# Designed miniproteins, single chains, continued (3): the designs that were tried, part 76

Each design is a single chain, and the fold is of that chain. pLDDT is the mean over its residues in the fold that is shown.

## One batch from the design tools (miniprotein)

Design m10632
Fold by ESMFold2-Fast:
Structure m10632 (fold): chain A 100 residues (1-100)
Amino acid sequence: AEEIKKKIKEILDKIIEELEEAVEESEDETIKQALSDLKETLEEVKANLTPENLEYLKRQLQIFIEWLESNLDKLGEKGKKIIELAKEAIELIEKYLEKL
């Protein structure tokens, strides 16, 4: 379980970095707010990796992937990269929860 937990923290850090870059690159205040809100959620869950927080994060990532796919015209390749990282994070979270 500790190895998967480490991988979850690593993927969350990668998503946070991509979100920080996307916030800096975006000129759309609504896009900036949505990206910043997800970043804060990731930081909070990373600080406290409980099963409840991971289930919550998985749900938020699923909703966010749908939102990103709807806004790819504004986010481009950065949006696609965040989607792929978010999908990987969901798979790691599911794998971790199955072992508890």
Scores: mean pLDDT 85

Design m10633
Fold by ESMFold2-Fast:
Structure m10633 (fold): chain A 76 residues (1-76)
Amino acid sequence: DVAAKQAEALALGEAALELEGEEYALAIAEIGGEAAEAKLEDLALNSKNEEARKAALERLVELGVEKLKEGVEKVT
């Protein structure tokens, strides 16, 4: 659904302008959906902020992203 993904991307962009670190990760998780999952995955794997990585990983586990769980085990 392209329209839903566009709305999700807009919400993610607005969150990025207003929030940072852990708050940003939590906001992305609240938005939900495929684009939000991709952003959380990027934060969990690539963020230099430990709290942001932790928050992103916890939210992704709740969303059921199995591939990321395997990736985290390799980088931790």
Scores: mean pLDDT 66

Design m10634
Fold by ESMFold2-Fast:
Structure m10634 (fold): chain A 80 residues (1-80)
Amino acid sequence: GPTPAQGLALLTQLPEDVRRRLGEELARLTGLPMGPTSERLPSLAELLKGVSREELFAAFRRAGVPEELWEALYAALTGR
């Protein structure tokens, strides 16, 4: 499956405005602001554990992420 490194590379290919909107959508889904990565233990994957694939894909669509990237981005963000 996709590695976390592949997910990070994929994120760098997204336009900055799409990445920002994605951060806002993920904050809404987790109930927490998307802050700096200094906190190692609560991974984004753990925070998204209760979020369905369909709900996360709906967030990707709202952020403007291309549909072709959704599966790879989902795997990278959830570690699955």
Scores: mean pLDDT 68

Design m10635
Fold by ESMFold2-Fast:
Structure m10635 (fold): chain A 91 residues (1-91)
Amino acid sequence: MTPLQRIVDEAVEKVAEILGLKEPTPEQRAALRRAVGYAILAETSSDPELQAELEEKARELLRKVPGATDEQIDKAFEVLREAARKAVEAA
């Protein structure tokens, strides 16, 4: 497993736990991996406007999880930001 794959997989599991997903489906895991991807792209962007747009795309994917509260989404997004920072440092 590459360091990047490990960071992404750990972030997906933490986000799923925060959002109350006990057994995320393959489709839910794919959506969460996409959210991590947007967070990484945002962290690597030198354009503040593009960074904000990519962060919002990540948040939109989190909001699509059924039953997720705004507080859970905010906590999950902090995990995405932390994972993005670690991914950039590992590159």
Scores: mean pLDDT 83

Design m10636
Fold by ESMFold2-Fast:
Structure m10636 (fold): chain A 81 residues (1-81)
Amino acid sequence: SEQALQEVEAVLAQLPQPFHAYALYEFLKHKKPEYQEAALQLIPKKLPPEQAKAVLERALKDAEVSPAAKTQAQTLLAELS
């Protein structure tokens, strides 16, 4: 969703760079699929590669992350390797 992407980017714009990984991870755990998808799109674009990998690896082990988001995280991890 374009709206969800804009909302997540607006939150990141208000935060210092070191907090971006944390904020994106919280959106990845969000109950609404559109925020999960926005976070997955922005993780490789907004985070340094090593932080992006760490966030995605953590998501695969987190019970609060949906199965759909975990499948997309696995795909992104393969692309970042």
Scores: mean pLDDT 86

Design m10637
Fold by ESMFold2-Fast:
Parts: C-alpha cells; sequence; structure tokens
Structure m10637 (fold): chain A 91 residues (1-91)
C-alpha cells in the first residue's frame, strides 16, 4: 500500500465520520474537529501524492476527496440547515 496514503485515508475516515455527526446534530464543535482531521489528512495526502510510489494507486487521493466532501457538506448543511447537503457535498 501507500504508507502516507493509508494514514491519510484513516484520518479521512475519521473526519468523514465526525462530519456526518456534525451535520446530523448541527454541532459546530464536531464540524471543527472534522476540519482539523481533514487538514492533517490533506497534509499527509499531499506528500503521498508527491511520492512516485503512490501515484499509480493513491489511497491518499481517495482520502482527500472523502474529507473534502464530508467537510464541505457539513459546513453547507450548517449554513442551510439541511443534512442532505452534507451527504452530497456542496455545488
Amino acid sequence: GSPLGERAAELGSEAAKLGEEAAKLGDKELARKAAEKGQEALRLGREAVRDPSTEASSGAAGGISGIGGAVQGALAARKAGDEEAAKLGFE
């Protein structure tokens, strides 16, 4: 596997989980925690993508995408008051 990509995916999974709960509860604190974990996953994912060994099969890219969707969706749901927006992301 991709070492940094695996770490990024794990943090992304946790961020997505927190983002879903934040959207479900409308909880600003959970949204902040999701964003913090998302920031760390983005940092690690960026390094993983830059590593030539991870470019062909990048779990980091999947983790980054998942985090971005979860965070953006949670923030959009907070703004609009609609948890469905959190699941779809924001367009």
Scores: mean pLDDT 59

Design m10638
Fold by ESMFold2-Fast:
Structure m10638 (fold): chain A 87 residues (1-87)
Amino acid sequence: SEVEKRLRELGLIDEIIDAILSLLGNAEKLQAFVDKFIERVKQIFDEVVAGNSSLTPEEKEKLRQELEAFIEKLNQLVAELIAKIAG
């Protein structure tokens, strides 16, 4: 997706992977980091969408849907990792 591509270009995919690996032994800290990361990503995309007057309403909606899908995927992966480690 365009959202995932932009996040990779900004180094944010590497950041979240490193955070997951380093915080995997502490579910509370991992969840707090992920929640803060999601808020930061939302702010970045809100600024991109609001600051770009050349985007159509349809293009803005597509970016929002791609962002929501990314957030849902990330939350699901984190929940699955925590559940598997909790054994």
Scores: mean pLDDT 82

Design m10639
Fold by ESMFold2-Fast:
Structure m10639 (fold): chain A 100 residues (1-100)
Amino acid sequence: SLFDQLSPEMQQLVEDLRKELGLSEQQQEDLLAVIISGFMAGLSVEQLVKLALQLLEKYGIKPSEEQKKYLEEKIAKLQEELSKLSDEQLGNLIRAVLES
């Protein structure tokens, strides 16, 4: 899974989002694929949040304003952690996204 390839810090951020938004394991993997793909495409945090909200809408999830703020804060931290990864670690994540 994409989750299993993440650092412990990124795993905690994703677990926090899963619990707050009530995501299934598959919905968590889909959200991660969107965030990682968008990050690799050079999208801003604001653009990543917009894509994440569109995905949640497809699942029938309607986040509160507080949950949207929480999502933005967690995505911003995920973007920071992704930017710290080596080329090898990024390559492994891209491969996992493509195999998902």
Scores: mean pLDDT 87

Design m10640
Fold by ESMFold2-Fast:
Structure m10640 (fold): chain A 70 residues (1-70)
Amino acid sequence: SMESTIARFLALANVSEIYLLYKKAPELIGPIYEKVEKLMQEMKTASDEELKKITEEIHRLAEEARARYA
């Protein structure tokens, strides 16, 4: 659906930001990126309800990564 497509797009945008921060500061962001990799695997088999929760968790991890990098 369009809603699922938007959710996946937003999740991938946040994952990309976390990955860029991880490349710049691997010691600070490494533990966050490890959690993101696990969530990306879960996205492959996720229902629409699970996808919404995964997207929210990835968003929170992106906020944490930005806070740690600042």
Scores: mean pLDDT 85

Design m10641
Fold by ESMFold2-Fast:
Structure m10641 (fold): chain A 83 residues (1-83)
Amino acid sequence: SLKLSEEQLEEIKKQLIEDVKGLAELVGDPEAAEKIIEAIEKNLLDLEFIHALPQQSRSYGNNEVEAARGILEEILKEIEKNS
């Protein structure tokens, strides 16, 4: 496993929060963004899961809305497992 510094972890969290905001805005689901951001801030998501999210996006092809929805659903499922 890649050992990250505290500063690198905070940077990854900030990038993920911004990505989630963009995805939720594209889908039109602000409640999903709120739940996911809260989970990121509470450290409920695994770093290995976070690193896999860009690969998930590629599996949905060129449909931006369906890709965004799929990513949000995967994150919400991960939060449910860890809650």
Scores: mean pLDDT 69

Design m10642
Fold by ESMFold2-Fast:
Structure m10642 (fold): chain A 68 residues (1-68)
Amino acid sequence: MAEALEKLREWIAEEVKKLLEESKEPLTISQLFDKLRPAARAKAAELGVPESVADILLAEEIVKELAK
């Protein structure tokens, strides 16, 4: 359902923000993706969303946050 995708995107966006705020070192897109990927995939599974969709949403939210 669209609601599950919205919840996953919001959750991922908050986790990306938290990791960037807590990081003492600059993180690359690849480092952010690798660090958050297991948690994002686990959250997707809980919400009934395919893990491949979690990978796409994670990449999108990382790019959005770093573009600010």
Scores: mean pLDDT 81

Design m10643
Fold by ESMFold2-Fast:
Parts: sequence; C-alpha cells; structure tokens
Structure m10643 (fold): chain A 65 residues (1-65)
Amino acid sequence: SPRHQALLEAAKTALRQLVQTEKDVEEVRQILDQIVDWLRRQGIPEEDLSRFREFGEELIREHEE
C-alpha cells in the first residue's frame, strides 16, 4: 500500500533523527517499541513491522559500536 510505504518511510526518517540526538539506547528502544505499536494500529503487516524493527536495531548497533 502506498500509504503504508509512506508511514514506514516517515518512521525510518524519525528514527534516524532520534538516534542522532538521543544517547540513551534504552530510551531509543522504548520509542522504537512505541512506533512499532503505532504502525501496527495503522494496519502495517507484521512482516513489514519486523523489517522496521530490524532496521531500528541495526541503527542502534551502529551507534553503540
């Protein structure tokens, strides 16, 4: 769905900005969980939510290393 794709792209952009500004990894993970829950309520499929979560965890790892 074009709407679902736009929401995922907006969420990825927001998460990239969050990781640059927030140094507390646990806070970033809490916000990632909140974004995933919000996307689920918007009707994003679980496979796309799983890929988004993997994207978020990868961003967190890059900033921890």
Scores: mean pLDDT 83

Design m10644
Fold by ESMFold2-Fast:
Formats: structure tokens, sequence, C-alpha cells
Structure m10644 (fold): chain A 80 residues (1-80)
């Protein structure tokens, strides 16, 4: 809980700074802290696309967003 709150604060700071790499790094650490390997793999794929300047296919993006959704929920719950 405390670790997830810390990661939520880091995510918000990165988003405020418009730091996509920092935001993705905080999300990846949160996925690993939760033991959510599916979400971690999805976040790593999004980070790869960002570094490569790639536009994802809509169906692939939707699947990866769904896989990462539990991590976003856990961070919101920890921050509240």
Amino acid sequence: SERLRELAERLLAAQRAEDAEGALAALLEAARALGDERAAAAIERVAEWHRAGREPAPEEAARLEADAAPVHRALREAYL
C-alpha cells in the first residue's frame, strides 16, 4: 500500500512534468510490485513503442490498455 502510494506520487509528478518515460517507469514498477506480469509486459511494450516513435494498431493498443488497467486502478486506490 505505501509503496503503491509512493509510485502513484511518482506517476503524478511525471505526468505533471510531461515525462512519458518517467510515467511508464513508475507504472512498470507498480506492475512488478503487484506481481502482475501481464500488465508489466504490456507497459514494457508501450515503452518500446514510445522510444521507437511507433503508432500502435488500435486493437493492439486496446488489448495492452486492458492488460495495464488493474495497475492504474491499484495506483488510484493507493493514492486516495
Scores: mean pLDDT 82

Design m10645
Fold by ESMFold2-Fast:
Structure m10645 (fold): chain A 69 residues (1-69)
Amino acid sequence: DGSELIDQIIEQFEAELARLEAAKDAQALLALAERIREFIRTYYKALSPEQIARLTALAERARATAAAL
């Protein structure tokens, strides 16, 4: 099911965010935020509203963390 694959990709973004936050890599965090937005744009029609909300929250957290470094 495509939905299960998308949830796995979101979990991978969550894990990458946690790793980059621990590394305090501001440029990589900003790059991650842009990759997540590109994923939302590319797969918008396949994403549930809850998946879009999760991805949007991850992108905003990545930017906020980068700005605080």
Scores: mean pLDDT 87

Design m10646
Fold by ESMFold2-Fast:
Structure m10646 (fold): chain A 94 residues (1-94)
Amino acid sequence: GKLSAEELLGIGQLALGVAKVTGSGRIAGRAAYLAGQAGLLAGKQGDVKTAEQALEVAREGLRLAREAGDEEGIRLAEEGVRLAEEGLKLAKAK
């Protein structure tokens, strides 16, 4: 993609804000998935700080998707958390 990890994380953070205001588990899941992708990209670049922030956003998105009971949102958010965790491991491997 043409977006940087920081830009992609920014979009995920904005989507998470919308999910919080609307109570949408689907938007929360999509926000978590975008954050997961940002975290993986940051991890490949060795950016620990962005990878840590991405994991926080992904976990919050999963929490909101579970509270809303949106099955597809939960699935997307679980994948987002998995990607963000992989990204953080890559970033910390030096």
Scores: mean pLDDT 89

Design m10647
Fold by ESMFold2-Fast:
Structure m10647 (fold): chain A 81 residues (1-81)
Amino acid sequence: SIEEKIAQLQKIRDEARKKGLPIAAKAADLSIQALQLRQQGKDLEADIQLGLARIYLGVAKLIGDEESARLAQEAIDIAEE
């Protein structure tokens, strides 16, 4: 369910925050917001939030933050399922 996906994303966001990974935490938070918008029937706004999460993933890859890139990718994959 979307609620179970949000719970998984909250765990990823909390992990990123504990590890001091702000880019990954932001990507996970944007993925949570996307699913919450989908629950409201706001599919376009949800797609915009996922697009922003992908930009944060791209930034993590460009700066060589492999741990942030891994967590951001995991969050996006969960939100896109």
Scores: mean pLDDT 90

Design m10648
Fold by ESMFold2-Fast:
Structure m10648 (fold): chain A 60 residues (1-60)
Amino acid sequence: PKIKALKDYVGETDDEAILREGQVVPVKSYEVVDEEYIRFTLESTGETLLVPKEYVEVID
């Protein structure tokens, strides 16, 4: 799967993503957490990050 940023997002903690509008990130897996966040694991690094679900779209 891939995650596409719909808006710029700058995470405040190490567990949160930093994304630019239009950025597409390949992920190994993703899940919806607490109905407000998507937790995803980067395919490139294996790092697990959080982003508010309204900031991203899941593709493919």
Scores: mean pLDDT 77

Design m10649
Fold by ESMFold2-Fast:
Order: sequence, then C-alpha cells, then structure tokens
Structure m10649 (fold): chain A 92 residues (1-92)
Amino acid sequence: MEALREAEKLVMPFYKILAAKTLKSATEEDKEKFEKEKEEVEKSLSPEKVELAKKAAELAVKGHELKAAGVADEELEKIAEEILELLKKIAE
C-alpha cells in the first residue's frame, strides 16, 4: 500500500491548486506555492499519469462540493472508489 500513498502525494498538488481556485479559500501566496508544487510533479510524471492525477484531483474537489451539498454517502463512496482506481493506475 506504500505505492498508493506515493500516488496520493503526486495527486495532492493538483488537488490543492484546484481546491484553492474552486473553493476560493486560499490566499494568493498559497496558490503560488501550490502551483509550483504542481509544476514540479508534472515534470516528474509521464503525460498519461499527469492526466490521471488531474482527473483524481477533479473528482476529489467534486466529492468535497457534493459532501457540502448534503448528498448521500453512497454517491461519495462511488467518487472515492473512482479516485482509488486512478491512484492505482498512477502507482503502476
């Protein structure tokens, strides 16, 4: 399961910058930091893995928005499963 943790770390900068822009909760300094972290990860990954990381980040933000909207736990579990499958592909 260490490979999944490493994949999660690779997705995290994409999630942070997307969440900062979408949820409007982060300072400009935080956004600059997250953008730099994202750029460094993009340089270290294949283009296919970058797209998987972006998709996982988008699903994570969507899950956060849906949870705030009070949707059923079953729908949140489906999003979590999709994120997990993307993390497995990044870990390959």
Scores: mean pLDDT 77

Design m10650
Fold by ESMFold2-Fast:
Structure m10650 (fold): chain A 65 residues (1-65)
Amino acid sequence: PLRLSFIKLAIMAMGLDVGVDVEIREEGDEIIVTVSGASPAQKEALRARLDRLRAVFPQVRFREE
């Protein structure tokens, strides 16, 4: 669906803005965002951005590695 494409692009843009490489997976109706090797500050910045996106799209989930 078009909505999923926009959500994925937004997440990728957030990762680039924070300076991390993100992995995006679809699990059922949920979108799982994973990062590895990020600093605590980068994880916090990404989480804040994802929390804003999640307020509109609650299916977005963040998993830290």
Scores: mean pLDDT 77

Design m10651
Fold by ESMFold2-Fast:
Structure m10651 (fold): chain A 59 residues (1-59)
Amino acid sequence: PDLEEARRLAYRGGKALVESGMSKEQAVALVAHELSRGFGMPLEEARRIAEEGLREAGL
């Protein structure tokens, strides 16, 4: 998957985790680890994308 898919996953996954009762900080950390593992990107980049996705979701 490309960067656009990573952004979509961060938005959708992050939103779902927070709506399920996870804190925003925990959701960002979990999404960042999933993006780093799934896309092979550095954790710092994955965390930035996770933070952007949650921000776009209004969180």
Scores: mean pLDDT 82

Design m10652
Fold by ESMFold2-Fast:
Structure m10652 (fold): chain A 83 residues (1-83)
Amino acid sequence: SELEERLERLVEKLLRGEATDEEVEELLELLEELIASTSDPAVINGAELLRRLIEEARRRGVSLAELLEERRAEAEALLAARE
């Protein structure tokens, strides 16, 4: 769909750190539209998680790619500490 194609393009731009503030706002609006338009729990949960990560990245003034890398490194450290 046009919604999914636009969503994918905006996510790719955001991951590259190339998205403008206006494009981030558009992405957040499209995620809300996706959540409202589907009954698939996997899609809803994924979209909600992505929305929360984007909001956290914006609040902290970091890129989504930097936040994802930080969360991945933190998860790996926690897993290593458990073993």
Scores: mean pLDDT 78

Design m10653
Fold by ESMFold2-Fast:
Structure m10653 (fold): chain A 94 residues (1-94)
Amino acid sequence: MEELIERAIELIEEAIELLEKEFGDDPEVQEMVEKMRELLEKIKKEKDPKKILSLMLGIGSEIQRVAKKYNNEKLKELARELTGVINEIEKKLK
């Protein structure tokens, strides 16, 4: 479980870095990145795996939406990998 949560955090951090690098001048992306960083800090402090899963689902949904909007292949790949990790976490929690 810890390894899956750590991997999801890494993927979220990679997505944030990519968003700032590629779309950092877009106010909508800036607002989304700020919100994702706040959610990521909540994830790092949360001890309930079900609450962590809920927070990760919110972030994953936002990354997927932006990846489709900007047609960015790296963001699409990160969104797919993050979805896979989230599904594995959900499967372990049932």
Scores: mean pLDDT 82

Design m10654
Fold by ESMFold2-Fast:
Structure m10654 (fold): chain A 68 residues (1-68)
Amino acid sequence: SAERAAQAAQAAADLARLKALLAEGRIPAEDLPALAEQLEGQAERAREAGADALAEELRALAAELRAL
C-alpha cells in the first residue's frame, strides 16, 4: 500500500541518516533521549506495517542511544 511504502521509505531514510551521524559522533548528547524515543516510535509503526527487519534495526539503534 502507498501508506506502508511511504512510511517504510521515510523510516529507512531516517535510519540511514542517523547511522551516519552516529558513526561520526555528531549527535549531541542532549538530543539522544529524544532520538531514542523517535526511533522507538518508528519501530512500533514499522512492526505494525509488517516491516519486521526495519523495526529490529530501529529498536537496536534506540537501545544503543539509550546505552550512551
Scores: mean pLDDT 78

Design m10655
Fold by ESMFold2-Fast:
Structure m10655 (fold): chain A 87 residues (1-87)
Amino acid sequence: MTEIHSEGMFVRPEGWSLEEVIAYLVALAEADIRAWMKDKGKEDEPLEIEVEVEWEKLPDGSYHVRITVTATVGDETHVHTLDVLVV
């Protein structure tokens, strides 16, 4: 099992909902998992992805978003956690 924890800040583009930001961040995490699979020659392995999202609105109007992506690649499990401040 491989666990990766990433932290960052995301400036929400004008007109984007929080849900659209979350969808974009999930897509980035999935792309990273697929890139890892290709790098390791596992691109033909079965891939199952589960996504969990938690968010909290902070007193300054920003959002703390935690996205946990659990990917099962063949018989191997990878967990990628993103902690993002959305401003």
Scores: mean pLDDT 77

Design m10656
Fold by ESMFold2-Fast:
Structure m10656 (fold): chain A 55 residues (1-55)
Amino acid sequence: MSLREILEEIRRLLSQLSKEDQFWAGEKLWEAVQSEDPEGEFRRLLEEIRRRLAA
């Protein structure tokens, strides 16, 4: 999965999260952009978003 595909999937799933989880995800997105491995951090964030939606 490309970085663009990961970001598109994150954007799609954000609309399905609660307001509190959307704020959490926004903070994590900002942290990912500042990391030395943004792609790896975005992949981890996508997995965490999927986990929260499955709960």
Scores: mean pLDDT 81

Design m10657
Fold by ESMFold2-Fast:
Structure m10657 (fold): chain A 77 residues (1-77)
Amino acid sequence: SVDDVLAAAGGLKDDDPASIAALADALLNSPEREARLFALHALTESGSPAARAALETALKQTTDPDLQALLRAGLAR
C-alpha cells in the first residue's frame, strides 16, 4: 500500500536494508500504480549505493516495459 511505501521511505536516510527491500518489493509487486511510482521516486532520490543496487536489481527482474523505461531513466541520473 501507499502507507507501507511511506513508512519504508522513512528508513532510507539510515540505509536500512529492510526499508530498501520493502520499497523494492512495492516497486515490482504493488498492484497500486501510486505505490510503485512513490517507491521508484524514493529509491531514486535517495542516491545511496544500496538504493541504486535495488533499482538495478528491479530492472533485471521486471518484465514491464514502462517500468523498465522509468528505471533506466532513474539510473541514468
Scores: mean pLDDT 78

Design m10658
Fold by ESMFold2-Fast:
Structure m10658 (fold): chain A 90 residues (1-90)
Amino acid sequence: SVLEKVKELAERFGIEMKSDSLEDILETLLGIVQDLAVSDLTPEEKRALVAEVRKVVDDIEKNYTPKSEKEERLLRGVRAQVDELEAALA
C-alpha cells in the first residue's frame, strides 16, 4: 500500500509520520525528498531512492484526491522536488 511504502521510506531517513492523513503523508514525503537531496549517498543510490519516491507520488495521485489547498500545495511541492532531483541525477 501507499502508506506502507511511505513508512518504509521514512524509516530509512529517521522520519516519523505523525498520522495516516494525506497531509501528514505528503509532509513526510517532502521531508524524505529534501533529506535525500542533501544526503551523502552516491548518485546511484539517490537515483534508486528517488525512483521509489516517484512511484509513491504516482500512487498517491491515482488513489487520493487533495481535499484542501494545503494538500494541493504539498503534492505540487513533492512533485517539484522529485523532478528537480531526477534532473540533477540524469
Scores: mean pLDDT 84

Design m10659
Fold by ESMFold2-Fast:
Structure m10659 (fold): chain A 65 residues (1-65)
Amino acid sequence: MLSEEQKLDLSKKVSELLERAEAGEISKDEAVKELRDYLDEHYPDLPEDKKEAILAGLRDEIDRE
């Protein structure tokens, strides 16, 4: 399971990527790719379903805006 610090770290990363995508600095696909790369680099032992949920959360936020 993710710790509170890890949840905060990921929430901050998602927020950063969302802001950059909304500003047109990166595309939705680039934002999702950067988050995936971040998860693979820093959280390689996370279950696949949890990684998918985190990526889906970013996609959902971008699609809602």
Scores: mean pLDDT 79

Design m10660
Fold by ESMFold2-Fast:
Structure m10660 (fold): chain A 95 residues (1-95)
Amino acid sequence: SMAEEKARELGEEFKKRADELAERTKARITEAAQQGPEAAKEVLVEGAREFQRLIKEAREAMEKLGDQEIGRETVRHIQDLLNEVTAFGQALLAE
């Protein structure tokens, strides 16, 4: 249906934004780590805030369309990337 197609397209846009945010945040953490652990930690904290804002935006937008399955899949993708970025940052901060 057109509603399902629109939900899939919006979900893919949120996933793309999340993928781009993850790559950008990892690059920023890597660069900041060269300046010290406090700089890397600040970038990780800000990146986590950006991911939480994106999760909220995705939940609100997908709920408006009424497709709970695609909405859940989209939010899970963003949450998985947040966990990946957090683990990446923690690994850099440990050494």
Scores: mean pLDDT 86

Design m10661
Fold by ESMFold2-Fast:
Structure m10661 (fold): chain A 87 residues (1-87)
Amino acid sequence: TENVRKAALAARDGNIDEAAKYAGEASKGGPEQTAQAARDLVERAKTPDSRAAAAGHVAWAGEQGGNYEDALKAGEGSKTSTFAPPP
């Protein structure tokens, strides 16, 4: 949860490298895949809030053991959602 929060905050600030790092650290199944998904989606996001949502959802999917596809899908879904990590 702490790394998910840090990824979202770094992405909000436009710090793509830090967002990818924290997303990778949150990952249990594929740190490099989760970090790459975070980079890809945060780079494409147009607002601070959409960057935070993308990085947070990607990091959360990684924390659940998701692969690149799972992380990318979670982050893409965040385009229309407020970032809220699951309880």
Scores: mean pLDDT 73

Design m10662
Fold by ESMFold2-Fast:
Structure m10662 (fold): chain A 88 residues (1-88)
Amino acid sequence: SKKEEALKEAKERILPLIERAREVYERLEREDPERARRFLEEYEVVAARIDEQIERLKNASEEEVDEEMEKLLEEIRRLEALIDRYEA
């Protein structure tokens, strides 16, 4: 279904970012524990928004799938931007 394809695409985009976030956090914990704490705090906010948008997408009607997927992709881009900022 359209919803199943959207959820699969979201998962494929999110999983590499979770792995990158873990690597960034582990490095920061060794090099700058205060910056690691700030990263984790910001990560938890974005992760909560992604979880909320995944739930909205799961509960979306066929007519709402595209709108809810677009919102989820925006939150995924925010996660990527957060990781990029802390990788520098």
Scores: mean pLDDT 90

Design m10663
Fold by ESMFold2-Fast:
Structure m10663 (fold): chain A 64 residues (1-64)
Amino acid sequence: MEELQKELEKIAKEEAERFGAEISVRIDGDIVHVSARPKPGATVEQAKEAAIAVARKAFELLDK
C-alpha cells in the first residue's frame, strides 16, 4: 500500500512539472484522492488535465 502511494506521488510530481500545476495524491483503500491547483502563469485547464492524468494512472496501478 505505501509502495503504491509512493509511486503515485512520483507520478503526481512528474505530471505537475509537465502541466505547471501543484498536485497531491493519496490512496485510501480503493479510493484515490487527487487535488490540483494551477501554479502562477498556468491555467485551470492545465491543472485539470494534470489531475485527470494522475487519477487515470492511479487507477491503472490499483487495477494490477
Scores: mean pLDDT 76

Design m10664
Fold by ESMFold2-Fast:
Structure m10664 (fold): chain A 61 residues (1-61)
Amino acid sequence: SSLEDAVVQAAKTLAAEGYSKEEVLEASRFAVRHLKEKNPALTDEEVEEILKRVEEVIESL
């Protein structure tokens, strides 16, 4: 989804700027929680899928 791709791209940008994997994951969790508050149709399962993809991408760096 476009939302998932946007979150992943933001995570890659933070990693490229020198933030640690832990910092990037925490920032991503904060961003996704904020998105869920603005979009109540976004399910807990979709939130977990987005965060799992971020973790997979960051682990590959």
Scores: mean pLDDT 80

Design m10665
Fold by ESMFold2-Fast:
Structure m10665 (fold): chain A 92 residues (1-92)
Amino acid sequence: EELDQEALRVYDEAREKYLEKFKNITEKEADGLVGYALGVAERLREKYPGHPAVDRLIERVEEAKKKTPAEQAADAYGVLEAARLIQEHLEK
């Protein structure tokens, strides 16, 4: 499977898992998680400019900003897990 498809699968699995756990998360906590995830994605973009999988992570973080706090937190964790997978494959 292509890295982009694997990263999407990891993102979706993490998002579903964490959405239930973050039902009562505060807006401030969710905003902090989104900011952290964006920082991780931007660092990957600096190291691997123009990589489709990395660009999609940034797009997902930007989309998360328009959602509920629980969805923002779940999306942020999805991005973090997908970013870890992408980094491991590209660092080899």
Scores: mean pLDDT 81

Design m10666
Fold by ESMFold2-Fast:
Structure m10666 (fold): chain A 64 residues (1-64)
Amino acid sequence: MMTEITVEAPEEDRESAAGGALGEAYKLTGIVPTMEQVEKLLKEGEVEIGDVKVVVKVAEEAKV
């Protein structure tokens, strides 16, 4: 089954939240995230690492 990691953070913390989510994906898959995957997650709000989908939602923009 595909595992999904979703984190929500204020705009100022989005990079930290993305890094944390990618670290959790590494723990689940054993795949080390690349800088390109980090940039993709920050630009698109989602990235796939192996069988794990990582999603970052910006709380300040997404909720108001």
Scores: mean pLDDT 74

Design m10667
Fold by ESMFold2-Fast:
Structure m10667 (fold): chain A 67 residues (1-67)
Amino acid sequence: DEIKELIKKAIEAVKNEDIETFLEIMKEIFEKTKDEKLLELLKKAVLAVNEGDFEKAIKLLEEMLKL
């Protein structure tokens, strides 16, 4: 599942505080899916990263991975 592999890479990017790579991956997921629940979690993860709450962002990405 390409989306799940992208989410895993996004989690590693956040752990490394690589915000540029994280945002690039989020954009790719946004362009590849129409799943409203996945997109809502994606938006929340982006907001958490923008606020510097990397722990919250990782939890949201893990929720996306469980979908």
Scores: mean pLDDT 86

